# Designed miniproteins, single chains, continued (2), part 69

Each design is a single chain, and the fold is of that chain. pLDDT is the mean over its residues in the fold that is shown.

## One batch from the design tools (miniprotein)

Design m6383
Fold by ESMFold2-Fast:
Structure m6383 (fold): chain A 88 residues (1-88)
Amino acid sequence: MELSEELKKIVDKVVEELKSDPRFQEALARLGSPDPEEQARAMAELTRLIGDAVEKVREEAKKLGYTPEEIGKAMDYVLEKIGELVES
């Protein structure tokens, strides 16, 4: 998917911030827990952090006057990049 370079930079920055967040790294590690309660807490934390990242991209793109279609593409791109960080 081809996005404007400006939108790509916004997404890349948000993804790098998420990747560098100790809470994100801890939640990913806890997904491998044999404790169902730890796994559930990890999933909830990941869902929250991913939602926050998508919302940051949406709000920034909206502030810059991008169309709903371009905002949607940027949101898809952030989810794709986050999917690459969440292995197995």
Scores: mean pLDDT 81

Design m6384
Fold by ESMFold2-Fast:
Structure m6384 (fold): chain A 76 residues (1-76)
Amino acid sequence: VKQSLEGTVKSVEGNIVTIEAPDFTAKPGDSVIVTVKGKSYPGTVLSVENGIVKIYFGEKPDIKVGDKVKVDVLDK
């Protein structure tokens, strides 16, 4: 795991979740694991801008606006 931090969900648009995480230093294309409610979801970073991270999930995660999530950036 390259980086691990907490974020807050700002929006959910189908399989795309926007998370506010000011200390996030991942790049578009990086692989992540997002953990919420004791379940982990693999995703891919689409964009990072001003601490706002957009992540794509291959399957719709059980994530809601306002949720606190743990984001683990995988080593590559």
Scores: mean pLDDT 78

Design m6385
Fold by ESMFold2-Fast:
Structure m6385 (fold): chain A 113 residues (1-113)
Amino acid sequence: MPLAELSPEEVIVRLATFALQLARLARDDPSIDDETIKEAARSVANALKEAGLVTDEQAERIAELLYEAVKAIRDGADPREVLRKFAEEVAKILGTDVDPEKLADEALRRVEA
């Protein structure tokens, strides 16, 4: 599905799913260092910007939140709590009301499926 057709909730779930998947890969592969995670986060945020879903300022803020979420999960923080906080913060940036626990649970479900 093209990025420009995504709802804000679907964008948040996809970002949370990406964070969880990248964190798991970074645990197993030492070549996925902090700089690589930061570059991946910026690339994903830039894709949202190029799709017209976010402004330049929103993209920078989302990239930072995504980078911190990936690092926290990689380093052993509870994924559900990290993704809940991430979903809440991204929803505030996008100006949308969401259930952050529901979005975190959906992201976890997609990774396990």
Scores: mean pLDDT 85

Design m6386
Fold by ESMFold2-Fast:
Structure m6386 (fold): chain A 69 residues (1-69)
Amino acid sequence: MGTITLTPLDAQGNPLGDPVTLPSSDGEGIQRALEDLFARYPEAVSVELVHTEDDGTQRTAIGLHPKVE
């Protein structure tokens, strides 16, 4: 089973804090981690999501900051 690593990034693509690693099957945990990272790092423009499978295959996606309520 794969893992997803979440890293908060600034406007230059630099990491703002430690990456969070979660099971790729934990969709609720991934969503909560995204919300928590944007709340903890208000300078984050995006969060990088790296999905790594057991065979070493990687897929990268970028999560953008949510709308301010």
Scores: mean pLDDT 75

Design m6387
Fold by ESMFold2-Fast:
Structure m6387 (fold): chain A 89 residues (1-89)
Amino acid sequence: MVEALTAGFRALAEALAADPSLTLEQARASSDPAIRAVVAAAEEIREHLRAVAAGDARAEEHRRRAAELEAALRRAGEAQLAELEAALA
């Protein structure tokens, strides 16, 4: 997951560099599965957090899944930032 999300952030950055007008809807519909995986993970986190806020009976499970996805996205983002820092150094 983290490796796939890191690849997705890299692919999204490359797509934005090629087309700065790229929208979230275009990213969601992207032919690149790595880009779609990043969008899907963000949407899944949002859905789990909404279920927790609504007082769902499975709130603990939703919190755990949201935390797992957030940790994966954070690690992927940290990897992308490390690549950018290395490129700027």
Scores: mean pLDDT 69

Design m6388
Fold by ESMFold2-Fast:
Structure m6388 (fold): chain A 100 residues (1-100)
Amino acid sequence: TIVVDTNEALKLAEEVAEELEKAGKKEEARQLRILTDKYREALDRLDFESAIEYAKEMLKLLEESGLDTENVKRLKELLEKDIEALQSLLAQLRSVKANL
């Protein structure tokens, strides 16, 4: 079983949401928290297709937010790595299903 460690991204997303609120970007902070919860729930359900889409929406939100802190840069990096890892896992799972 391939294990994708998303815990650092999930923890850092909360810290970034607080930074967005402090920067006056309250709606972006709210949307990031909602997307983070949906991402976590999709991962818990092993719904990797939905998890990838929510992670991409989080990344887009961060890019459009205009916030440029070290936490935002790190979260973007982690989300990109998580997306790549989840896409790889999904491709492997689809390959296994095709051979059943």
Scores: mean pLDDT 82

Design m6389
Fold by ESMFold2-Fast:
Structure m6389 (fold): chain A 85 residues (1-85)
Amino acid sequence: SRLRELAERLREARERLREALEKGDEKALQEALGEISRILKQAYEADPSLFPLIKEAVGALQAKDWEKFLELLERIAERLEELAE
């Protein structure tokens, strides 16, 4: 249940991030990134096996590789769903 809820929240935040990037809305971008950061922390606390994917996502974010970051967020959401019972 919790893992599925985290996956849904991550997908919603990912979509907000994509829209903010398309519009060049810096405020919306920062808000989406803040929400994603909180979700990723909760995901790691729920399942530490997610650490390698989260680390890779943080690396993409630091490089401002938005396409790779969005791909990695989707992969994390998929893994959260796979881990949900």
Scores: mean pLDDT 88

Design m6390
Fold by ESMFold2-Fast:
Structure m6390 (fold): chain A 68 residues (1-68)
Amino acid sequence: SELDEVLTELTKLILEIGLLGDELKDQAARQRALDLSQQLSANKDNLEKAKEILEEARRELERLKAAA
């Protein structure tokens, strides 16, 4: 389903944010990854909200990559 695809991609992005945050020694990025993971867990059955969280995760990852 579209929801399953969104949740899979979001999970992948959250892991990438956490790993990159660790590599860059960016504690705020690591905390952001934890926050996004909690939001995902709270909204796993809500497609619209999951898409919003996915877009937020994409913006965070792009910001971190630009800083690296």
Scores: mean pLDDT 85

Design m6391
Fold by ESMFold2-Fast:
Structure m6391 (fold): chain A 51 residues (1-51)
Amino acid sequence: ALSDAQVRALYDRDRRTWTQMYLNMGYSRDQAQRLGDRLAQTVVDVDLRLK
């Protein structure tokens, strides 16, 4: 079980990682942030539910 603070830290880490990936692919900063946020949410949710 992860605390809310730990879950938030995972989202923040993954948002940075995915946002940078999309920026490197040539997306605008706004698009990269939105796509990174959505992917981070999906990946962390899968990890948390899969355990």
Scores: mean pLDDT 73

Design m6392
Fold by ESMFold2-Fast:
Structure m6392 (fold): chain A 70 residues (1-70)
Amino acid sequence: SEAEEARKLKEEVRRSTDDEWLRRIAPTLARIALNSPDIEARQHAGEGLGIIKKRLGPAEVARAAREALE
């Protein structure tokens, strides 16, 4: 399910030390957080983006959200 995919991505984000991978995955999390019909998927994706925001800063999350809306 999309909720399981988002949960798995959130766990991978939490464990990751690879800032480049975090930048690459952020648009995927943003698309799920903004567009998923599944509230659990949106919650997991939003939490993953929150981790990225704390690590890489709010500008990176804003970039990911813009890319997700394109």
Scores: mean pLDDT 86

Design m6393
Fold by ESMFold2-Fast:
Structure m6393 (fold): chain A 92 residues (1-92)
Amino acid sequence: MAPDIEMRSDSLSELSREQVEAALRAAKERAVEMVRKIAEEGNLEKAKEAAERAAREFDELIALTPAEMRPLAEAAKEEAEREMREIIEEAE
């Protein structure tokens, strides 16, 4: 059983749309859960910092994503950023 798998290779250019969608969904869920956990611990500054780090991770994923699928990766980033902002605002 493997822990969290991070994709760092150009293998994304050879993946199907379904595989790219699954990877983006996993990245989004992980980022949102991390920010939610930190916000629930009462540290809004760390939660905001975690959200910024997650956004940078999505920028890297977008750069590695095939051009045809970049709008999908950008949408996933926007959704993750929106959910993370809502969590931080609710924890305020």
Scores: mean pLDDT 76

Design m6394
Fold by ESMFold2-Fast:
Structure m6394 (fold): chain A 62 residues (1-62)
Amino acid sequence: SAAEEAAIKKKQQEAQEKIGKLVQDSGDYGQQYSSNPQLSEKYAQEKQKEIEAIKKEAEAAK
């Protein structure tokens, strides 16, 4: 229905905004700690898990 479709779109938009922030934060951290690849990689992996959790939640709204 139109109401269900609108609810899904809202969740997707919110998810995209949160993912955008996490991607930016991960990039900024990677730049700051580029000389320590292991530390940078661990941080990126943690942020990637957060992104996946957000995507999963948005996907479950289908």
Scores: mean pLDDT 77

Design m6395
Fold by ESMFold2-Fast:
Structure m6395 (fold): chain A 106 residues (1-106)
Amino acid sequence: PEKFLELMKKYSGTLLDRSEIPKAIDIVAEALGVDRETVERIWEEMMKRFGEDRTSPAGLAVLVLNSRNGANEFRSENELLAAIAIAYNIFDMEELKKRAELVKNL
C-alpha cells in the first residue's frame, strides 16, 4: 500500500521513546487504515514477547501487516526479513531471523 511505503521511508530505523508509543500507534493506525485498538494489542504482544520498551512506527507497521486478518502481506520470509531489517536497522542475520520468528508468532 502507498501509505505503508511512505511510513517506511519516513520512519525506517527510527526508534521512539516509550512516551512516544501512543503517537506511533496513531501514526500506524492512520497509515494502514486499521483500528487503533488492533495496533495497540499488537504492540502489547510485541512488548510481552520481545521485552521491548521502544518501537519504530515502521517496525510496528510491519508487525500489523504480518498479523492483519490472517492475511500475510509479505510474499515470502525473505520479504518479511527485508522489511524488518529496514524498519529496525538490523543487519545481523541471526538477530533478524530471531525477530522474524517472534513476529510470526504474534
Scores: mean pLDDT 66

Design m6396
Fold by ESMFold2-Fast:
Structure m6396 (fold): chain A 95 residues (1-95)
Amino acid sequence: SKLDELYEPDELLKELLRTQGEEREVVTVDELVGKLSLYIIDNNLARDDKEPGLIDLSGTLLEKLTGKKELSSYELGKLILEHLEKNGKKLSSVP
């Protein structure tokens, strides 16, 4: 499945992963999505008080990754996965 796909992320995504204690060279899409959620929580980026699902990206690694200052959680997830697919290296590692 897409969530089980392995990627070597680019350096910008690796910086985000390192802020969440992940220093492995390779992650699954599911692991990346989980670390993205932790990054949002740890940096208090959610703005549900203004608009449900709104995330403030200004001044963060997520602004650098997306080129946007704010996005919905859905749009953010979509753009991060598009960034991973475009800039990361997909690995076909069958365990």
Scores: mean pLDDT 82

Design m6397
Fold by ESMFold2-Fast:
Structure m6397 (fold): chain A 65 residues (1-65)
Amino acid sequence: SMVDDEVERLRREGLRETLRRASEISNEMLDRGESTDKVGEEVQRVVEEGRERTRRRVEELRERA
């Protein structure tokens, strides 16, 4: 269905954006000499926030369908 295709599109875009952001923040933190533990913790936070954002967007789409 069109809704299922749009859900998959949102999930793919959300994952791509999350990975881009995680890469960006981790490189910035490493460049400024932050510990690998601190970098890992922040990356985990970014991934969790990205997952939640995508989940909410998918829910909104399904509610409108």
Scores: mean pLDDT 86

Design m6398
Fold by ESMFold2-Fast:
Structure m6398 (fold): chain A 82 residues (1-82)
Amino acid sequence: VELSDLPPEAQKALELADQGVKLAADGDYDGAVKLLEEAAKTASKVSKKASEHLRKAARAVRDGDLREALEHAVKAAELLAS
């Protein structure tokens, strides 16, 4: 399925999650948490499980665990794209 074939809320959540992960990689943890929390709120309209993973990603960024944050963000993306 092409990205354009996904619901608008799924596309928006994926975009916000990608931006959040990029900010975390750049060391902007506060910005990353904000975007990941917004992605979780948007994702909750499409997939409760994806929203839960994005909330866990935001928490992991707050805790400085970037590996765990990335694992949760990837799982959320898989759920939103399925």
Scores: mean pLDDT 84

Design m6399
Fold by ESMFold2-Fast:
Structure m6399 (fold): chain A 105 residues (1-105)
Amino acid sequence: SIEEKEEEIKNEIKEEIKKDPNFKENFLQVLNTLLAKYQADPSFSITYQAFLEVAKKLGISKEIAEKIYELYIKFLELYQLKYNQTPTVDLDAFLQLVKDILDSV
């Protein structure tokens, strides 16, 4: 369900914040960078390797980058459950969903 997926994501974010107080900021920085690349060039693929490359450039560890990617996939699943659409149909709505969840934890 939507509620179960939201709770799963919120709990995972809470655990990551305990390990890294900058987790929310790092998550948004990586995601905003990748979404901006996609908006500039829709042929750009938001892949696991793209997350690792952007995170490395931002000084974020591979361990944190991998966790950001895992949560990104869960956010894609949540967006599809909530809107019955892929996130690329409305990137602003997707980013707002991510921000709303992050602000709730």
Scores: mean pLDDT 86

Design m6400
Fold by ESMFold2-Fast:
Structure m6400 (fold): chain A 76 residues (1-76)
Amino acid sequence: SKEEIKENWLESLEKFKELLESLKDKLPKEDYEELMKIVEEMEKILESSEVPTDEQIKELQELTGKLQAKLQKIFP
């Protein structure tokens, strides 16, 4: 269900934010801020509607790709 998809994404993002905060002092400030900005953008999309639209899901998938690409540059 789309409600389940939203809940799972919000839980995953919250855990990822906790991980990033735990690494804040060990990451370059610019990398930390860029990762947090992507996460916050994803959260805003999820919070913009009770049930995500197919277009919003595509946007979230694209942002996930950006997040993954950033992580690969930081942790090569």
Scores: mean pLDDT 82

Design m6401
Fold by ESMFold2-Fast:
Structure m6401 (fold): chain A 97 residues (1-97)
Amino acid sequence: ALEELRAEAERLLAEMKAEIEALQATEDQATVDAAMKDRIVQGTVDLVRALVRAGLLSPAELQELIAAFEAMRPSLDAAQAALVDEVLALLRAALAA
């Protein structure tokens, strides 16, 4: 059902936001393995791209993801930051549409 698809999208969004916030918090403690961090960033970027293309994100959810990615960005290496910059551009374009 449409309501079930919306609930699934909201769950995925909440999980992505929690993962980004956890990475940001954990970075201050220098406890995150670099390989794990890279894997999570890439996976999150791919999932967000899919959700944006499917049109499953509300304007509020797009704004929350933009804020979360911007907050996470300073803790990333150059390659990870470039991926986040690409998804930020996609999110901002979707919000402007």
Scores: mean pLDDT 72

Design m6402
Fold by ESMFold2-Fast:
Structure m6402 (fold): chain A 73 residues (1-73)
Amino acid sequence: SAAREAVERLVAELAARLAANPDDPEVRELVEEVLRAIQELADEVAARGEVTPAVIEELVERAKARLEELLAK
């Protein structure tokens, strides 16, 4: 899906930023914000009790939107 491809691209961008500046506090803060966003999505999955392909696609779209917001800083 386009959303999944976008998430893969955004994750690759974050990985590239970290590789280029591993000791940069701003990059480390961005990584921590991304990890918090992932935890929030994991908590949502746990709360739903049922994981279907439709739920996965919804979560991928939400992950895409959240990563776009965080990486646009």
Scores: mean pLDDT 76

Design m6403
Fold by ESMFold2-Fast:
Structure m6403 (fold): chain A 80 residues (1-80)
Amino acid sequence: MSPLEKAKQFIADNAGNNSVEVAEEFLELLKDLEREDLPELLRAANEAGNSVVAQILKELLEPEGEPKNPMLKELIERLA
């Protein structure tokens, strides 16, 4: 399974689950993804109703300053 396919499956499997654990596991999956994959994942997150994952992806695509999560900060720097 490709990293993109794995991330999309994770979003589907966690539809409606907005827990911290889901957010943290998703951030780990993003380490293997490219910036070009993010818009497709944002669409999948919105379709699944996973608001936490959608917010992470929006922050990566259009940062509104320094993120509070160190992992998210590292990913923004990697994908810039």
Scores: mean pLDDT 74

Design m6404
Fold by ESMFold2-Fast:
Structure m6404 (fold): chain A 92 residues (1-92)
Amino acid sequence: SDEEKLEEATRRGKEAAREAGELEKKGGDPSLITGRKLLAIGDALTAGLYGIRLGKPELGARGAEEAARAAEEAGDEVLGKGLRRLAEGIAA
């Protein structure tokens, strides 16, 4: 269902954002870090899409907000700010 896809995208985006920040702190592979950041953005966009399809864009925006929080907690302020702006756009 669209609800299940929204929930799964929200979960994956949050995980990807956290993993990217953790890898960056460890001095991990730059290409792997970039791939995780792109996954976080892609899953936040997917959550936004399913929120809109459900007629509840605020639910999609919440997915991006959760990913932003995970990025910020992991120390990635740039990704966090980008995901917050995405959440604002989805909610508008």
Scores: mean pLDDT 85

Design m6405
Fold by ESMFold2-Fast:
Structure m6405 (fold): chain A 88 residues (1-88)
Amino acid sequence: SETRAELEALEEAYRNAPEERREKVEEFARRLEEKLPELREKLENLPKEEAEKKHREFLNLVREAYRYILEEGDLEKAEEYFEKALEI
């Protein structure tokens, strides 16, 4: 699956990343864990089709944020994508 291939590529990038980039990934993961219950509740109260669309948009934005950290080292762009994900 595309999602699995993308995750495997990001995991490899994480293992090979400088410590500062790994720390930024861990920071984002912590912030995400704090917001996931609220997002889940919001999605459960939406029509199925809209919930599925927003869930896909959320995952795509989070993946792009991690990609900007791990592959490009663009922490400002990573923050922009992450903030967009949290606004879903």
Scores: mean pLDDT 79

Design m6406
Fold by ESMFold2-Fast:
Structure m6406 (fold): chain A 63 residues (1-63)
Amino acid sequence: MAEALEGVLAQYLVSKGVPEDEARRLARATVAEAQARAADDASLPQEVGRLLPGHLAAYRAAS
């Protein structure tokens, strides 16, 4: 589940103008944090959606 979600998220970030290497790094970090907070695998996509705006904002602020 997590690996597939990382792939989908990385593709989404590339479509938003994030370079491929940075998109893969950001996707992995977001999914890893979501996994640490998710109660189960079913809630993982929800946690990713909740955390992604913050991770993306932090990346853009550092750019």
Scores: mean pLDDT 76

Design m6407
Fold by ESMFold2-Fast:
Structure m6407 (fold): chain A 96 residues (1-96)
Amino acid sequence: SSIEEALDEIIALLDEAEALAKNPTTRREIIAVIAGAVLTRIMYVHNNASPETLRKALESLLKLIDRAIDAAQDEPEVVRILQKVRELVLEIIRQL
């Protein structure tokens, strides 16, 4: 499904952002986003979560992404990847 493909792309981009992050605080915030994205993927693929439950998980994920972006302000390449992740999360919400 397009949602599963988008979640896989989100996780791949977050892995790239973690590898690029030089600041330990930024890396820690990205790891929290990865955990949220992986949990959301499990909820979607394995647990048949309702659209309402998925929307709540994705809205929580947006808050984690915004914290990671704030932490990464001195790393513009990391910010660019996190902004792309944010847009993909918004695209999934629009499909629910």
Scores: mean pLDDT 90

Design m6408
Fold by ESMFold2-Fast:
Structure m6408 (fold): chain A 88 residues (1-88)
Amino acid sequence: MEEIEKRFEEAKRIIEEASREKLDEAMEEAVKLLLPLAEELYETGAEPEEQKLLLLKSAELSLLVAEKIGADQADIDAIRAAIAAAKA
């Protein structure tokens, strides 16, 4: 759990600090942080709580990216709905 939270907080920081023009580079850097963690959890299996946290944090990052790129409101609403469902 601690490693998931730390890596997602760093990924969120990278994306939040990026300009719109450099968002692709920030996304690539975030993926480099998260991909080894995702691969490890896939190989070893993850407890339901870890899976739920991973999905929630992934949805939160997706929302941040969507808002930064000015995505369609329908896409933003869908991500917000996914986050709400994950918290329930």
Scores: mean pLDDT 76

Design m6409
Fold by ESMFold2-Fast:
Structure m6409 (fold): chain A 104 residues (1-104)
Amino acid sequence: REERIRQMERLLEEIVEKLKPVGEKAYELLKKGEEEGKELAEKLEFVQALAMSFAPEEDLSPKSRAKLEKYGLGTENITDEEEALEGLVKAFHKYLKVPLPEEP
């Protein structure tokens, strides 16, 4: 289990690194008000929700919690770290089309 957590953390770090340019590009295009920025803005919203999922519970407003729930990133009811990481990886696959980790 611990080894599985470490593997998922490594994959999550790689996914986060790949998401960084998407977030930056989406913000740039959204700032310009261009039509292509709308599709990237949805990806940016997901990246922002992901960042908020790592915030302390006390720093989350009701609106922030609703956004986390929208993307399935809220961990309030998930106390197991493996389940939380697995949920994040699945959310990345669903919303950003990032490949799932290889598991039989």
Scores: mean pLDDT 57

Design m6410
Fold by ESMFold2-Fast:
Structure m6410 (fold): chain A 69 residues (1-69)
Amino acid sequence: MYKVTVELTVSPSASEEQKELAREGVAELTGVYDSLEEIVAKVQKFSKRLDEEGIRSQIQIVITTERIE
């Protein structure tokens, strides 16, 4: 199993909608997964959503995966 932790840094000038999207993304990606492929698929969906919302320049994303038993 793999534990996923997501850290998002959002600009203070970001809108409430952008901050909400960031919180939703953290909640969706954070958790325990059986495979790295599931993690990659969810990361790709989240990254695409950030691109579509045009908030790339307002956000720094760090995704950490740790193997757990």
Scores: mean pLDDT 76

Design m6411
Fold by ESMFold2-Fast:
Structure m6411 (fold): chain A 80 residues (1-80)
Amino acid sequence: MKIELDLELKDVTPEDLGRFLRRARELAEKYGVTIELEITEAPPAGDERGDVRMRVTVTAPSPEQAEKAVEDLRRLAEEL
């Protein structure tokens, strides 16, 4: 199963983005899914903070695993 979604991280630093990417990798391992992240919009180089937009693709053996990964990933984005 494959789920595609768009995520927006608002007013984040490069450190916040790094934490998000690390935790997304941990979620992929936890649920046994593949999470592919493509940054579609980022702040200009030299800005300390700004909005980051991403396209996320979650690939899983079952819909249930994909949906759990997506739910946790959305919550992670909202907690930044």
Scores: mean pLDDT 79

Design m6412
Fold by ESMFold2-Fast:
Structure m6412 (fold): chain A 94 residues (1-94)
Amino acid sequence: AQELLDEIIELLKGSREAMEALLEGLRAGVAAKTKEEAIAAIAAGIKKAAELYPEKINEILKKGQELVEELSKLSLEEIKELAREAIARIEAVL
């Protein structure tokens, strides 16, 4: 899951707006009360990022789908830890 999230972040470096959409989804994931809410929040952030970066839309959505499948295997706490690490990485480059 970490590697897929890192690959998505790398894809979004060319668009500040897309990166901010992912960041919003990750923050919502950290605030979620259930695993399903956390995954839905992160997936929504990735979808919005893809819509804001049409040149990379297919690559973002494909990696987002793969990430959702990997997140479904993790606990809520593991998902939140991954999201917090990704937030810190994104904030360092914004």
Scores: mean pLDDT 86

Design m6413
Fold by ESMFold2-Fast:
Structure m6413 (fold): chain A 90 residues (1-90)
Amino acid sequence: SEALEDAREARKKAEEALKEKDIEKQQELLSEAAGLLNNALSLLKDEKAKEEVQKLLEQASEYGSKGDVKKAAEKVLEAADKAEEAAKKE
């Protein structure tokens, strides 16, 4: 499943962002992860899962806008986990 592969790649990038020391590289990884999750979101069939993933991505965006890159990364990781779980059921 493309949604499953995108969710897994997004998880990997979010985990890398949490370990990264360079803020510019952290932001790049999170931007890439969000793009992958938006693609996965467009492919998911489960409306409840879509809403949960979308809400987590909105929370990540809010933390990112406040400069809390660590909290943003944590929310992207949660979104990736939800997207992967949903994609496995499809």
Scores: mean pLDDT 86

Design m6414
Fold by ESMFold2-Fast:
Structure m6414 (fold): chain A 89 residues (1-89)
Amino acid sequence: MSDEELLEAAAARLEADPAALARAEAAEAEAVEEFKKWVAENPDAPELEKIEKAGRLMAEAGRAVIEPLDPEAAEALVRRIEEQLAALR
């Protein structure tokens, strides 16, 4: 199974589970607030560093929600985000 197939299956499980969706929304809100706090503490950080921080927080939030449903999909999500961050120009 590819990383894309793992992520699609995990997304379908989240959509079918209202409690899991509520956890995903809460985790996203927490990640956004942590990012805002980090930006406030690091206002002079380069734009690339801010993008990397946002990506890592999103990976951590996604992993926390998906790992109880599908640990392989959680690892696939983290890998995909890390690969995208590594490809930043």
Scores: mean pLDDT 78

Design m6415
Fold by ESMFold2-Fast:
Structure m6415 (fold): chain A 82 residues (1-82)
Amino acid sequence: SRQEGINYLGKGQVAYEEGDYESAMKYFEKAIEYSKDDPQLKGVSLLNLSKALEKAGDLEKAQKAREQAIELLGEENFQRLL
């Protein structure tokens, strides 16, 4: 559900702020799973996943997630969320 996606996005953001990038990635992946019918939530979750992947050193996966986020959110909205 959308609410579960929002809850996982929040958990991922907390883990990211604490420097727990492994937990952050798992939570953001769950947020993406629960956001199938919400392109904005999916895009925001993918953007946050890309940041966690970059911190973990997986630059190729980070770039792919970033590109998917831009496609869903649009370039202007993506830049505002950085």
Scores: mean pLDDT 86

Design m6416
Fold by ESMFold2-Fast:
Structure m6416 (fold): chain A 122 residues (1-122)
Amino acid sequence: MSAKETTRKLIEYAITAAYYASQGKFEKAKEYALEGMRLAVEVGLATEADVDAVKDDPLPAPAYLLSFYYRLTGDLESAELALKAGLYAIQKRYDEALEYLKQVAKLHDLEDLVKEIEESLK
């Protein structure tokens, strides 16, 4: 998987998890957050120990991984927005977390992906 495809999939998992959490569907949100963490392990951005560490509250984790990745690649604007999403998710403020993740998606020309996710999760 290319870096661009990996980043797109991490954004997709992060937004899907935040969307389900914003709807009160926490089991679904947790599934997608953990899928994002497993993808991060597959591509060497995280370890199995990181997955175990967040197993009880995985919802902030994809946003923090996106922030970490963007800081490593010099995309400080995307890193800051993703960090804010993670900080809101820790506070259980999932509507705000989702809005910051949508801003990350917009910076990467993924607004159509956001619409597809929201329409599919009705």
Scores: mean pLDDT 84

